# Designs tried in a protein design run: designed miniproteins, single chains, continued (4). Part 32

Each design is a single chain, and the fold is of that chain. pLDDT is the mean over its residues in the fold that is shown.

## One batch from the design tools (miniprotein)

Design m13092
Fold by ESMFold2-Fast:
Structure m13092 (fold): chain A 62 residues (1-62)
Amino acid sequence: SMTLVDFAKQKLEEKGIETKGELLSEEEILALEELFNLPGKHDGKWDLAVVDWVRENFRPEE
């Protein structure tokens, strides 16, 4: 199944944005997944373009 990371990468690629930039540490990935209630803990590495897209487009709280 498609994760939120995979979905975000697909949306960025559709807009012509590169999704293979700087990679985050395991600690940073866990903090982001906890803060935004994202699935995929330890399932991969996030690049900065994915993080930026999630922060702009994924807001679980008002």
Scores: mean pLDDT 65

Design m13093
Fold by ESMFold2-Fast:
Structure m13093 (fold): chain A 61 residues (1-61)
Amino acid sequence: SAMEEALAEISALYQEALADPRLSEEQKRALENEMLRAITSTDDPEEMLRRVREIYERTRA
């Protein structure tokens, strides 16, 4: 389903963030909290994935 696919991509992005040596432990915790908020704030898998990608890109910039 679209939701299962979105959650799989979100999981992959989260694993990339955890492996990113440029991010501090505080930044990783903040990112995790923001990703959880994005996942729980919408029922649209496309919007959910878009928000998570935006959060990740903003954090690593």
Scores: mean pLDDT 80

Design m13094
Fold by ESMFold2-Fast:
Structure m13094 (fold): chain A 80 residues (1-80)
Amino acid sequence: MSDAQVQQLTQTVTDALVKAGIDPSKAQQLATQAAQRIRDGADINVVASELGREAYQLGASPLESTRIAKTLVDKATEVL
């Protein structure tokens, strides 16, 4: 992934996490880690599942956690 693709993925996922009620600083940290893992060759579906679980633990609803995971998969697939 290019730096621009990593930034687009990070921003899109951060926005989804913030919409789910997660603190902006924590949302950016989680989104950055997820984008870096995908850049480094991690399986997109595994990263999305783990991000969804982390969001749920931070207070997102099950539906919001699923939406966050889907947002990561959709954006990562678009920019790859």
Scores: mean pLDDT 84

Design m13095
Fold by ESMFold2-Fast:
Structure m13095 (fold): chain A 61 residues (1-61)
Amino acid sequence: QEQRDIANLHVVRAAKAALDGNAEEAEKHLQEASKYLPREDVERVVAHLNRESGVELKLPE
């Protein structure tokens, strides 16, 4: 699905930014991904990135 592919691209970019310690860029990409993903999927991604990267990312919206 095209929407899922766009969402996955933004999730990958958010993960890279989070690993680089750039919470602002990670949150920006998570906001874009949230346009294409259910809320529960976005919450799962944020929780995963916070656990793996050690940065404190806020949930979009």
Scores: mean pLDDT 79

Design m13096
Fold by ESMFold2-Fast:
Structure m13096 (fold): chain A 95 residues (1-95)
Amino acid sequence: MSKEELEAEILLALGSIYNQVGMPEKSIELAKKALSLTKDEKLKASIYLVIGKAYKQLGDFDKAREYFEKAAELAKKSGDEKTLKAAEKELKEIE
């Protein structure tokens, strides 16, 4: 794991925390920075899930759907069943 990959994981964790405390705009900012620091498909899937949840909190269901679809696609490619199931659940909730 590179220093950049570790920073991406930390930013992902912080983005998730900001979603939990109702600060979705800060979550999106940190999650997008995490995307710029990683090429890991499994990590990108988790980051897209966090961005999707943040847009859902903002009421932007079109962007939420886009990011949940990206999360599901990458999770399926990387074999991340947990992230795939989470993204599919979110897609059903915003249908």
Scores: mean pLDDT 89

Design m13097
Fold by ESMFold2-Fast:
Structure m13097 (fold): chain A 51 residues (1-51)
Amino acid sequence: SKEARETALKLAKELGLPESVAYDVVDRLEASGSPLDESTLRLALRGVKAS
């Protein structure tokens, strides 16, 4: 959704991750049926940064 993409972009910027990573995370979570709330998006983005 647009709201999830906007939230993911904001969180990615805070974490120093590129915009492409934010969109990839949203698309992956949507494909898996995961909730697109801010907490889930933040955890997924932190996981990418920690790798």
Scores: mean pLDDT 80

Design m13098
Fold by ESMFold2-Fast:
Structure m13098 (fold): chain A 65 residues (1-65)
Amino acid sequence: SLARLLRESLRKGYEQAKAAGEVTPEDEEAYERALRNLDAVERISQKPLTLEELEKLAEEFRKER
């Protein structure tokens, strides 16, 4: 699924930045938010979403913060 691929991509990027000592508290919060949004998408969607649709959903969840 798209959400699974994005989660793995985010995890790899986060781990690489962490190993390089580049992770800030803001990056950690962004990573956690992205994982929560992807988890929600996986639960709701039975079909792969486009990146544009996923971005809109993520923005909506940020506003509901």
Scores: mean pLDDT 69

Design m13099
Fold by ESMFold2-Fast:
Structure m13099 (fold): chain A 79 residues (1-79)
Amino acid sequence: SELLAESRERIIRALRELAEREPELRELFEEAVRAMEAGDGKAAVEALKEAGKAIEERTGDVTLYVAWSLLGVAAEIAI
């Protein structure tokens, strides 16, 4: 249980840092943080998927989109 809480905290911290650095995607990252804090893994995953699509469209970076998708899966598992 402590390990799961620690993993969730790390994901939330990463999302907060990204919201600070990516103003165009800030609302999506903040939504994911709120969902994680509320224990709503499905809402967190959906917000991260939308952020991933926006990043892919902006940069053309499929690898970055995959990284966001994996964070969404981790959020679902952590809840």
Scores: mean pLDDT 67

Design m13100
Fold by ESMFold2-Fast:
Structure m13100 (fold): chain A 64 residues (1-64)
Amino acid sequence: SADEALAEAGRAFQAGDWEKAVEYLRKAVEIDPSLRDTARAFARYAEQRGAPKEVVEELRKLAE
């Protein structure tokens, strides 16, 4: 479900596992497109935590 995918993305973010975070958030947005604003928030948070530029850009694309 979108909620389960979003929870997994949150756990991956806390662990600093950027690849998993992007994967699960992409799944969540695919199931529930209303999560685009959540993806935008995750992109800002990842940037603040020093995530690689490529990760931040992937998250920003999910917010489109």
Scores: mean pLDDT 81

Design m13101
Fold by ESMFold2-Fast:
Structure m13101 (fold): chain A 73 residues (1-73)
Amino acid sequence: GQQGVDAVLEGLEEALRLKEEGREDEAREQLRKLEELYAKTGDGLQRMRANGLRAGLRMSLEAVRSVIEHMRK
């Protein structure tokens, strides 16, 4: 639901903030926690979001922003 989307967006925005501060290990850990939470769901939409978060573990700042924009749609 919308609450789950909001939690993912907040987590991704926090990861962006950490990367902008040069705290890449903490940003990666934030994304990993979100991915783990959604990876175990049977919901197709949540699994799709988890796949986006997995990509985020290896992303540049630009790519993370693109994931946020995609999830807002």
Scores: mean pLDDT 59

Design m13102
Fold by ESMFold2-Fast:
Order: C-alpha cells, then sequence, then structure tokens
Structure m13102 (fold): chain A 75 residues (1-75)
C-alpha cells in the first residue's frame, strides 16, 4: 500500500540520518511531514506514519526516535 511505502521511505531517511545532529534530524522529518501534507495526506495519517517510523527507530537509534517524536508534537 502507499502508506506502507511511505513508512519504508521514512525508515530509510531515519537510517541515513542516524549520525546527524538533532536539529538536522528534526528538519529532515519536518520536511518529510510537510511533503506528505502537501501531497494531501491528513495530519492524523502523517502522525501515524511518523509514529510507526519512530517505533521502528526506538531500538536502532533512540536519538532519531526522539527527534521524530518532537516533530509529531509540532503537528
Amino acid sequence: SSLENLKLSGINAAEQAKSWDVAKQEEVFRTFARALLAAGYSTEEVKKILQEVAEHMASVSPKVAEAIQRVIEEL
């Protein structure tokens, strides 16, 4: 499904961003969220996708998971 593909894209972005500073990690996911909203996804759908990415990243990189959670709180 398109939502599963978006989640996989988010996970891929998070994996690439693991070594980056927190501000850059947050900006990546703010940009990702804005792109999904511009594409017509609802705020609830965007929050759900980001939450699933954060849950995947919690064991891989808690730092990235926390950055994604901060972006969710801004939505």
Scores: mean pLDDT 87

Design m13103
Fold by ESMFold2-Fast:
Structure m13103 (fold): chain A 99 residues (1-99)
Amino acid sequence: MKVATEGLLIGPQDSPERAYERARELARRAREEGADELVFNLLISGSPEQIEALREAVLRALEEEGWEVVEERVDTTTSVSGNSSTLLQRATITARRRA
């Protein structure tokens, strides 16, 4: 059984559609490599609503490329830089190749 590990950094400037396209490409690559399991490391920044929309787009991309999400681990932190405050969400998604 082959495990693929992929990562994606998404910011508030990314649309859900762009996040979907990028995640879809990575998920497809893992399938082409013959992976049976995918560990997807996702770092998303933005507002709570933006983070939710972007994460949902990534999950949809994995599903559309034939991956079944079996585990999702999510940590959210607040990053402060100068006068700006941004939420950072780190998600580790474990998926299996759908039959």
Scores: mean pLDDT 80

Design m13104
Fold by ESMFold2-Fast:
Structure m13104 (fold): chain A 91 residues (1-91)
Amino acid sequence: SEKEELKKKIEELKKEYEEILEFLKKTGVLEPFLSIPEVQELIKEFEESIENAQKIIDENGSIEEAKQYIKKAEEALKKIKEKVEKWGLGK
């Protein structure tokens, strides 16, 4: 079902986000990276978008609205990756 597909996408996005944070932690740059205001805003946007998408799906709300939040989370994660690349970390 579309609901199960969206749940899987949310799980994949969360896993990718966790892998980025784990990479930054292992390289010793997590705290400096998280101190950047623009990064803090992107992380907040990602986390809020994931939470909103999960809530909509769990409450049997609008699939279309859940898709919009997932798209917003994908865009925020893409920007986080671009920040990591600009930091010289290649992810």
Scores: mean pLDDT 85

Design m13105
Fold by ESMFold2-Fast:
Structure m13105 (fold): chain A 117 residues (1-117)
Amino acid sequence: SLLEELRKAVVELLLSFGFSPEDAERIADKVVELTKDDPEAAEQFLEIVKKLLSSKYPNPVEWAKFFALILKLSGKSLDEFLDSLNLSPETRLAIRSMIRYLETLFGEKIEDIPLEF
């Protein structure tokens, strides 16, 4: 199914960036939960994740879209979203550091970054 393909792709992406299996699965399960009733959003996430998985070089545009779409669909701030997940302190720090980098690069808060560039 589309949702199972999306879940697997998100887990593979996060593992490739050094996330623990437990944290990767929690984030992937949340992405599936947010998209289970929205096939267009599920397909959009899968496209973003496939681009990130195929990238040989850093891809800040697709990472920004990934986090922006999570926050848009969740209706939560970054802090509320991270608090809703039982993630390790290391994973929370890594996500906050990535988002700070992206916000600096794009000049916008992550939740305000447009999904189209």
Scores: mean pLDDT 85

Design m13106
Fold by ESMFold2-Fast:
Structure m13106 (fold): chain A 64 residues (1-64)
Amino acid sequence: MAQAAVDAVPPELQQPARDALENAGKSVSASTAAAIAREVQAQGLSPEMQKYEFRVRVLDAALS
């Protein structure tokens, strides 16, 4: 489950995804992870802010 979600996101977001899912102790679907990645990238944030927002949103989704 967790690996499918990590594989669904761009390489630069794979480590943030892995960290968030490990912290949550749960996984999200690959489609959910990909949708969050697209939305975060569309915001025009810096790469560091994109990683931060993505990690927070994946963690929130996994815990919900």
Scores: mean pLDDT 77

Design m13107
Fold by ESMFold2-Fast:
Structure m13107 (fold): chain A 55 residues (1-55)
Amino acid sequence: MEAELQRQRAAVVRILDEALAKGLITESQKQTMLANLDRSVQAQLAEGRPWVFSA
């Protein structure tokens, strides 16, 4: 379970790194998006729902 969540988080990090490299977001925005992702995962696990990143 954790390995799958880590894989999905790594995929999001890759997308954010690409957006940062293209100048579409700042480092601060990347950090905020990752924090929101982590909160979303925790909320969905608490509800018993499948994890989905909604950005």
Scores: mean pLDDT 71

Design m13108
Fold by ESMFold2-Fast:
Structure m13108 (fold): chain A 88 residues (1-88)
Amino acid sequence: MWKKATPEEIDELVDKAYEELVKELKERGQEHLIPQVKEAADKVREYLKKKNEIPEENPVEALRDMILAMLRGESPEEAFERLKKLYE
């Protein structure tokens, strides 16, 4: 289920998801992708603040999936709607 969230909660969760992705990219030698991941994370952050909603279960994992979906060419809206169905 998705719950209402404050901007501060959204920032904390997006930052945590971004930090975990950056760590994985550095471990894989893919640091050149960090700017793209940051742009995707920033777009996810802005979109979630407009919706004021986050998943209740595994929120960091869900936000990582949303960021990765945007890197694959999905819009924030498309990624959000897909994840909403998976984390209901």
Scores: mean pLDDT 77

Design m13109
Fold by ESMFold2-Fast:
Structure m13109 (fold): chain A 96 residues (1-96)
Amino acid sequence: MEEEKRRIIVEASNLYTAAGVLQAAAELIKEWGGDPEIVDKAIEYAQKAMEYASLAVEYAERGDIEKAREFLKKAREYLQKASDYLNEAARSAGLV
């Protein structure tokens, strides 16, 4: 299923980019007085999202579509956690 492989790679690449943006935003919020513990969790989960997104691409390219889907799901879950902690960090900095 060449179409499904392409869709996984595109989605994983988009998740990787989104996670990188969240990491950069978390570092900026820390600079603006965000709670370091909350910020560090946002960064940690963003890095995990990038890791799993990269694994999804690697396994999709190898033709292991089932493993690629599992890693893509983990990338989505960690991106959501990163976003949730980023919002809490922004609140701790008085930005919300």
Scores: mean pLDDT 89

Design m13110
Fold by ESMFold2-Fast:
Structure m13110 (fold): chain A 63 residues (1-63)
Amino acid sequence: SEIEKKVEEFRKKLLENAENTKPPSSQEKVSQQEIQDSIDAQVAEYRKGLEEKKKQEELEKKQ
């Protein structure tokens, strides 16, 4: 669905940003899994926002 595509794009952006925000000390002490879990949580919230927005738009159209 369109929402799924938007969610995938958002997830990719978050992953790219996480890679680019490497600590300046070059010490990575957080696990990749912890970063991924954080991203997944943000993606889930983003998806719910898109679904709520779509419902609001459908209500406005009153078809």
Scores: mean pLDDT 70

Design m13111
Fold by ESMFold2-Fast:
Structure m13111 (fold): chain A 79 residues (1-79)
Amino acid sequence: SQKLQLLEQAIEHARAGDVEAALQSLMDFLNLEEDLDLIQMTIGQILRVIGLLEDGDEEAAAEEIIRGAEELKEQVESL
């Protein structure tokens, strides 16, 4: 699944400390998603990551991407 690959890429980039690439993978996932609940969840996660980056907390931003992408994977696999 392209959606699952993008979520895995977001997790891998975030674990490598590449928060920009990880966030781009989440945005690419959002562009493929048509489920309104998953769209809202993904937008909420992206906004939280942006807030953490604005606060200068890149480590917390990476952890939030990992947490959020793993949650989205569970939701996609249950559909």
Scores: mean pLDDT 86

Design m13112
Fold by ESMFold2-Fast:
Structure m13112 (fold): chain A 64 residues (1-64)
Amino acid sequence: MSIQELLDAIRSKISQLDPDTRAVMQDFLDTLLSELPTLSDEEAREQLQALLDLTEEQLQRQRE
């Protein structure tokens, strides 16, 4: 999965979260985006995949 595909997936899933959880996840994404220029392409993908997985877990908990 490309960095852009990971970003699109994360943003899509964040938009489906409750407002409070969305704010927290958006803050994590904004922090990660600020660090992307300091990361290798592989590290960036790994960090984005971890955030995607965490966002999916939060969304699953929300849906029960």
Scores: mean pLDDT 81

Design m13113
Fold by ESMFold2-Fast:
Structure m13113 (fold): chain A 75 residues (1-75)
Amino acid sequence: MAEKLEEIYKENPNIGTIAGLIGQQKLAAGASEEEAAKAALEVAESIKEEPSEEEVQEALERALEQRRAIVAARA
């Protein structure tokens, strides 16, 4: 699963970036590495066209918000 995500990132970096962010969000939420990789791969496979820079930026903002929420809950 991780190897497939690396191939996607190599060929379609914006798709790979979004999928990777989803995987990191799942891990931060307490999911296993396998669950995170599966979710990331499903997202990558659902993307039919290279996402725009705005879509990548929105995904990054979502990932940061999720991480802040986890940090705040632990503090």
Scores: mean pLDDT 70

Design m13114
Fold by ESMFold2-Fast:
Structure m13114 (fold): chain A 61 residues (1-61)
Amino acid sequence: SIDEILAQARRNLDRMQQQGLSQSDVDAAIREFEEIAETSETEEEFRRQALIRLDELRKKL
């Protein structure tokens, strides 16, 4: 489900925060994931967009 993918994305953000990702970046990413979840027509689309965003955040670390 989209909720399960969102939960997995939040767990990835928690790990990145432990590695030095700022709270403001975490909060912004959570808002983005919630927006993507609301606008995505399929679970596959949401997963793809979430992975791209997570990869962009990893590059900041």
Scores: mean pLDDT 80

Design m13115
Fold by ESMFold2-Fast:
Structure m13115 (fold): chain A 60 residues (1-60)
Amino acid sequence: MQELLERASKGAELALRRAKELGLSDYQQMTASLVGYEEGLKGLSPEEAARIGVEKALEL
């Protein structure tokens, strides 16, 4: 459980950072972070979770 939470946090942080580097809006940055966290909780790697989070934010 704790390792999963740490992984999810890493995914969220990475998604937020990448969204910011891409120049996305604050709302899109928050969406990327939230989705990255949720995907990380499903057991995805931080990199995969962050990728999905950013992809979802780009749909906004």
Scores: mean pLDDT 83

Design m13116
Fold by ESMFold2-Fast:
Structure m13116 (fold): chain A 81 residues (1-81)
Amino acid sequence: SAREDAERGERAAAEGRFGEAARYLAKAGGVSEDQGADGVGAAAEGAAAGDLERARRAAEAAGLGPLAAEYAARGAAAAVG
């Protein structure tokens, strides 16, 4: 679930595993490796944007600039549509 993915991401960040944290937080925000990001209702769009913002910060902390930019773009898209 998105909640469990967010919890895993936050835990990984607390342990200094920022690359893993970025992955889990992005998944919580609706970015999946397997396709399936298009099920988010209006109430969940704000939560998804927040999770993607946390994923962006985790990717920046990991030194993964291009990945942080990708998560930022996806978060903006989720917030708009």
Scores: mean pLDDT 67

Design m13117
Fold by ESMFold2-Fast:
Structure m13117 (fold): chain A 87 residues (1-87)
Amino acid sequence: SSLLEKVRELAQQIKKDFPDKSHVADEVLDVAKLIEEHANDVLKQIGALLRLMGLRIEAELQGDQALAKKIDEILKLMKEYIKEVLG
């Protein structure tokens, strides 16, 4: 999926731009893998999106607006992928 490829590209950008927060990129990659492997499991897909939403809130609370914006881009792509799989 081109959408999941974009998610993985953004995760690599997080590793480059926020090297002190590489664990966020690793969690994004884990979430992308979980959604890809469980494309027919809506509850697992919802759980994966909630994990990304948690990372976004954490980044915002830590004052890291640039990281929060990157996570917003990833969330948008993941939602689009789930819509394509379910439609």
Scores: mean pLDDT 84

Design m13118
Fold by ESMFold2-Fast:
Structure m13118 (fold): chain A 119 residues (1-119)
Amino acid sequence: SRLEELKARVLEALPDLREELEKIPASDILRLAAQILRNGIELSTPVSLRESLSPDADIVLAPVRVGDRFRLPAEDLRRHADAEVILVFAARAMVEEGLKPDESISDEEALELLEEARR
């Protein structure tokens, strides 16, 4: 399954969160990643995307403060992060911030959005 393949890559990237991530359906990680690429994300803490599946590449995105929250805009994410970096970020946000995907996005739509993301 494509979903299980993507989840396996996330588990390899986040070994410290493996036990927590094994409890999260691959579909949920995929759908949240796609929503982040489409809409951006708001977090309670400032975050830098330094996670990369390549040791030679660091992605640093500076979130914009909006009141008591920090926003990563979708356009900045699409320019500077590949699909695998966004999947890893979504998985970490689910474990650390308790984020969940909206019911409005299907697995098929989410796969299409991630396949269109820059690699």
Scores: mean pLDDT 69

Design m13119
Fold by ESMFold2-Fast:
Structure m13119 (fold): chain A 55 residues (1-55)
Amino acid sequence: SPEEVARVEEGLRWMESTLPRDRAIAELESILRLLREHGRDDWAAVVERHLARLR
């Protein structure tokens, strides 16, 4: 749902702003791997966009 997407986006932005850059990247890469392992390609794409902005 749009509300779920907004909540996930908010959580990812919180990690980016709160954690040191290297830690944020490591955490997002771990989340990305987990999402791909569970076939959540929809959410994996969201995390990939956030990683692209941090790199």
Scores: mean pLDDT 78

Design m13120
Fold by ESMFold2-Fast:
Structure m13120 (fold): chain A 96 residues (1-96)
Amino acid sequence: AAGPPPAYLKITITSKGTPEQARKLAEEVIKMLKEEPDTIDVELLEHRGNTVTIGVTALSPEAARRMAEKVKELGRSAGAEVKIEELPSEEALKAL
């Protein structure tokens, strides 16, 4: 038993405003996640118009849950739509 396995998240942020507002919110989310002690990796996967997709590798499922809640709170405060999907493996994240 090597402890809990890493968790992988796909975060999709859609701004009700401009593509630039979506980019700024995504940058804020990425910076926040990079400062989390249990974050292994955070990557900007795609920026298409008002929608930004971010991939996250968290040290554990519990860390991923805390990160997801923080991202949802930031999105709510910014008036953006945030969709968070848990991925089954690192291969699923790298296939994005």
Scores: mean pLDDT 82

Design m13121
Fold by ESMFold2-Fast:
Structure m13121 (fold): chain A 55 residues (1-55)
Amino acid sequence: SREQRIANIEALLQEAEDQYQKLMPTLSPEMQTQLQEQLKRVKEAAAARIAALRG
């Protein structure tokens, strides 16, 4: 279902954010910046996909 697809996207996004938070303090400031930018793009893509599924 559409609702299940949205839930799966949200679950995967949460897992990715959790992994990023665990990894972040072990990285250099340069890599932290790169990883934050990557996460931002992933979150934007997920939000757009969820919006498309809802619309």
Scores: mean pLDDT 84

Design m13122
Fold by ESMFold2-Fast:
Structure m13122 (fold): chain A 62 residues (1-62)
Amino acid sequence: LEKLLEELAKILKSKGMSEAEVRSIIEELKNGYISEKNQKLLSSLKLTEEEVELLVKIRELT
C-alpha cells in the first residue's frame, strides 16, 4: 500500500497539486476514505486511465 501511495503522491505533485493537498489526499486514502473536496481536486487533474487504475487499486486495499 505505502509504495502505491508514494507513486500516487508523485503523480499528483507532477500535475501541479500542492504538498499540503497531496498530504491531505494520501492521509484520507490511508484511512479508506476520500472527502468531496479531494475527490473534486482529483477530477480536476484529468488523470490518465493508468493513473485512475492506481487510485482504484489503492482504494480496494484500504
Scores: mean pLDDT 79

Design m13123
Fold by ESMFold2-Fast:
Structure m13123 (fold): chain A 91 residues (1-91)
Amino acid sequence: EEERKELEEKLEKAREAVKKGIEKIGEEKGKEIAKELYEKYKKEMSKEELEELGIKKGKEEGKKEINKELDEGVELVSEAVNKTSERLLKE
C-alpha cells in the first residue's frame, strides 16, 4: 500500500521534471523555426507579417516537439515503474 503510493508520487515528480525540461526544448525549437521563416520570406512579406508567421509556426512546431518529448518521457518513466513493480511481485 505505502510502497505503491511512493511509486505514484515518484512518477508524478518525474512527470513534472520531464515537463519542465521539454518546455525549454520546445522554446528553443520554436525560435529556430521562426528564424528560418524570416530568412526565407523576408523579400515577399512585411517585417510584421514575418514576425506573426514566425511566431505562429514556431509555437505550432514547439508544441509538436513538446508533445512528442512528453509522450516519450512519460512512456519511459511508466516502463521503469512497471519493471520495479514486477520485481517486487517476484519476491
Scores: mean pLDDT 62

Design m13124
Fold by ESMFold2-Fast:
Order: structure tokens, then C-alpha cells, then sequence
Structure m13124 (fold): chain A 61 residues (1-61)
């Protein structure tokens, strides 16, 4: 339903924010080498969420 899609989009927005906060906290405590690996993994996770958000938005249209 539309309500289920809106709820899923809200959940994805919250998850994106959590990933950003987790990355920032870990990066602050990491070496430059560890930070580079964390940044690559963070980008990969954000790409996955962004694709899922695009799919949900497409279904709402």
C-alpha cells in the first residue's frame, strides 16, 4: 500500500542518518588507513540505501 511505501521510505531515511552518524564516530577514532576503508564501505552502504529509496519513490509515482 502507499502507507507501507511511505513507512519504508521513512525507515530508509532513518537508516541513512544512522549510517552517517556511525561512520563519523568510527572515523574520528580511526587511523588514516582505517578511515579510507571505512569511507569506502560507507559509500557502498549509502549507494545501497539510495537505490532502495529510488525504487520506493518510483512505486509512489
Amino acid sequence: SMDDLVAELQRLVDERGRLDADFAAQAAKSSPEERAKLAAEHKKKLDGIDKRMDAVVGKLS
Scores: mean pLDDT 86

Design m13125
Fold by ESMFold2-Fast:
Structure m13125 (fold): chain A 96 residues (1-96)
Amino acid sequence: MEEQKEKLLELAKKYFEEAKKAIKEGDEEKAMEYAHLGLEYYASAGQVGDAAEVLREAAEKLRELSKVAKEAGLDDLAKQLEFASDSLERLSERLE
C-alpha cells in the first residue's frame, strides 16, 4: 500500500511540474490538463491513505502553480488555481 501511494504521489508531482512548464510557455489549456491529472493522482493517493495530508499537499501545489501563472501574466488561470487550492485546503480541514 505505501509503495503504491508513493508512486501515485510521484505521478501527481510529475504532472504538476508539466503544468508549471505549460504555464511558463503560456499554454493555459495544457496547464489545466496537467493540473487536473495531478489532482486525480493526488485524489487516488488520498484514497490509499492520509487523505487530509495528501489534500494539503495538493492545495500547496495549486498555490505554487497560481503564483507561477500570475508571474507569467495568466491572471485568470492564477485566480482559478487559487480558488481550487482554497477549496482543497477547506476539504482537508474537514477530513482531520
Scores: mean pLDDT 83

Design m13126
Fold by ESMFold2-Fast:
Structure m13126 (fold): chain A 113 residues (1-113)
Amino acid sequence: SKEDEYLERLIKILEEAAKKSKSPVFQETLQTLINILKEAKSIDEAIEKVRQMLAEAEAAGDTVRADVLRAFLTLLNIVKDYLEGKIDKSLEEIEEMARNALEAAERYVESQL
């Protein structure tokens, strides 16, 4: 399905970002997100699981992980809106937004070390 294709593309972007990263904390967070996307049966299930992880990170005072999870949650909601026909962005534009958000998140994580 179009949703399955999108989830697979997001997984690939996360895998590529994890391979390029030199930050263990960033790599571990991305690997957890990859596992969530692989296990999720829908974009809504992925959003709910990431939302739960964000709440846990915030409760633990893990601001770095919380900020990465919040950025990714924003991306998942954009993908959901695209799949529902609520936005006019192309697949390529959404992929570029995902890569840019991950690069920004990695720079943020490195700045907090």
Scores: mean pLDDT 79

Design m13127
Fold by ESMFold2-Fast:
Structure m13127 (fold): chain A 64 residues (1-64)
Amino acid sequence: GPEEEEIALAAAEFEAARLAAERGFTGYRVERVDERTFRATLFKGEEREEYEFTAEELIAKVKA
């Protein structure tokens, strides 16, 4: 439901922010790719890294 989508998006943004900080990136962007998948893109100048998360794994991570 909408509550699960909000939790998954918040978890994706938190994970992207954590990865950016840990790996020394200066920015991040989170996009919903499809019904179950989010993509996090980390930026540092021209350097970028992409990570994909499922809504299910993000929700499980928040609830665990």
Scores: mean pLDDT 77

Design m13128
Fold by ESMFold2-Fast:
Structure m13128 (fold): chain A 84 residues (1-84)
Amino acid sequence: SKVLLDKLVQAYLAYLTEPDLSVEEIAEAFGIDKETFERFLEAVEKYLNGEITVDELAEILGISREEAEKLLDFFKKVKEYLNK
C-alpha cells in the first residue's frame, strides 16, 4: 500500500532523527505495527550494507525499482545532513 509506504518513510526519518525514541514508540506514533516497521528497517539496512540489490528491496517493499531508488537517495541525503 502506498499509504503504508508513506508512513514507513516518515517513521524511518523519525528513526534517524530521534535517537531517544524506541522502534515501538516510533511505530505507534505513525500508526504502523511494530513487526511491519522492523521488517522495513531490516530491508533498508540490508540494502545499505550491500546485502541485497535495489530490485530485491523494491520487491520486499512492494514498490517499483524507480520508487526504491528515489527512497534510498532521500535517506542517504538525510543521513548526510544529520552528520554535517
Scores: mean pLDDT 78

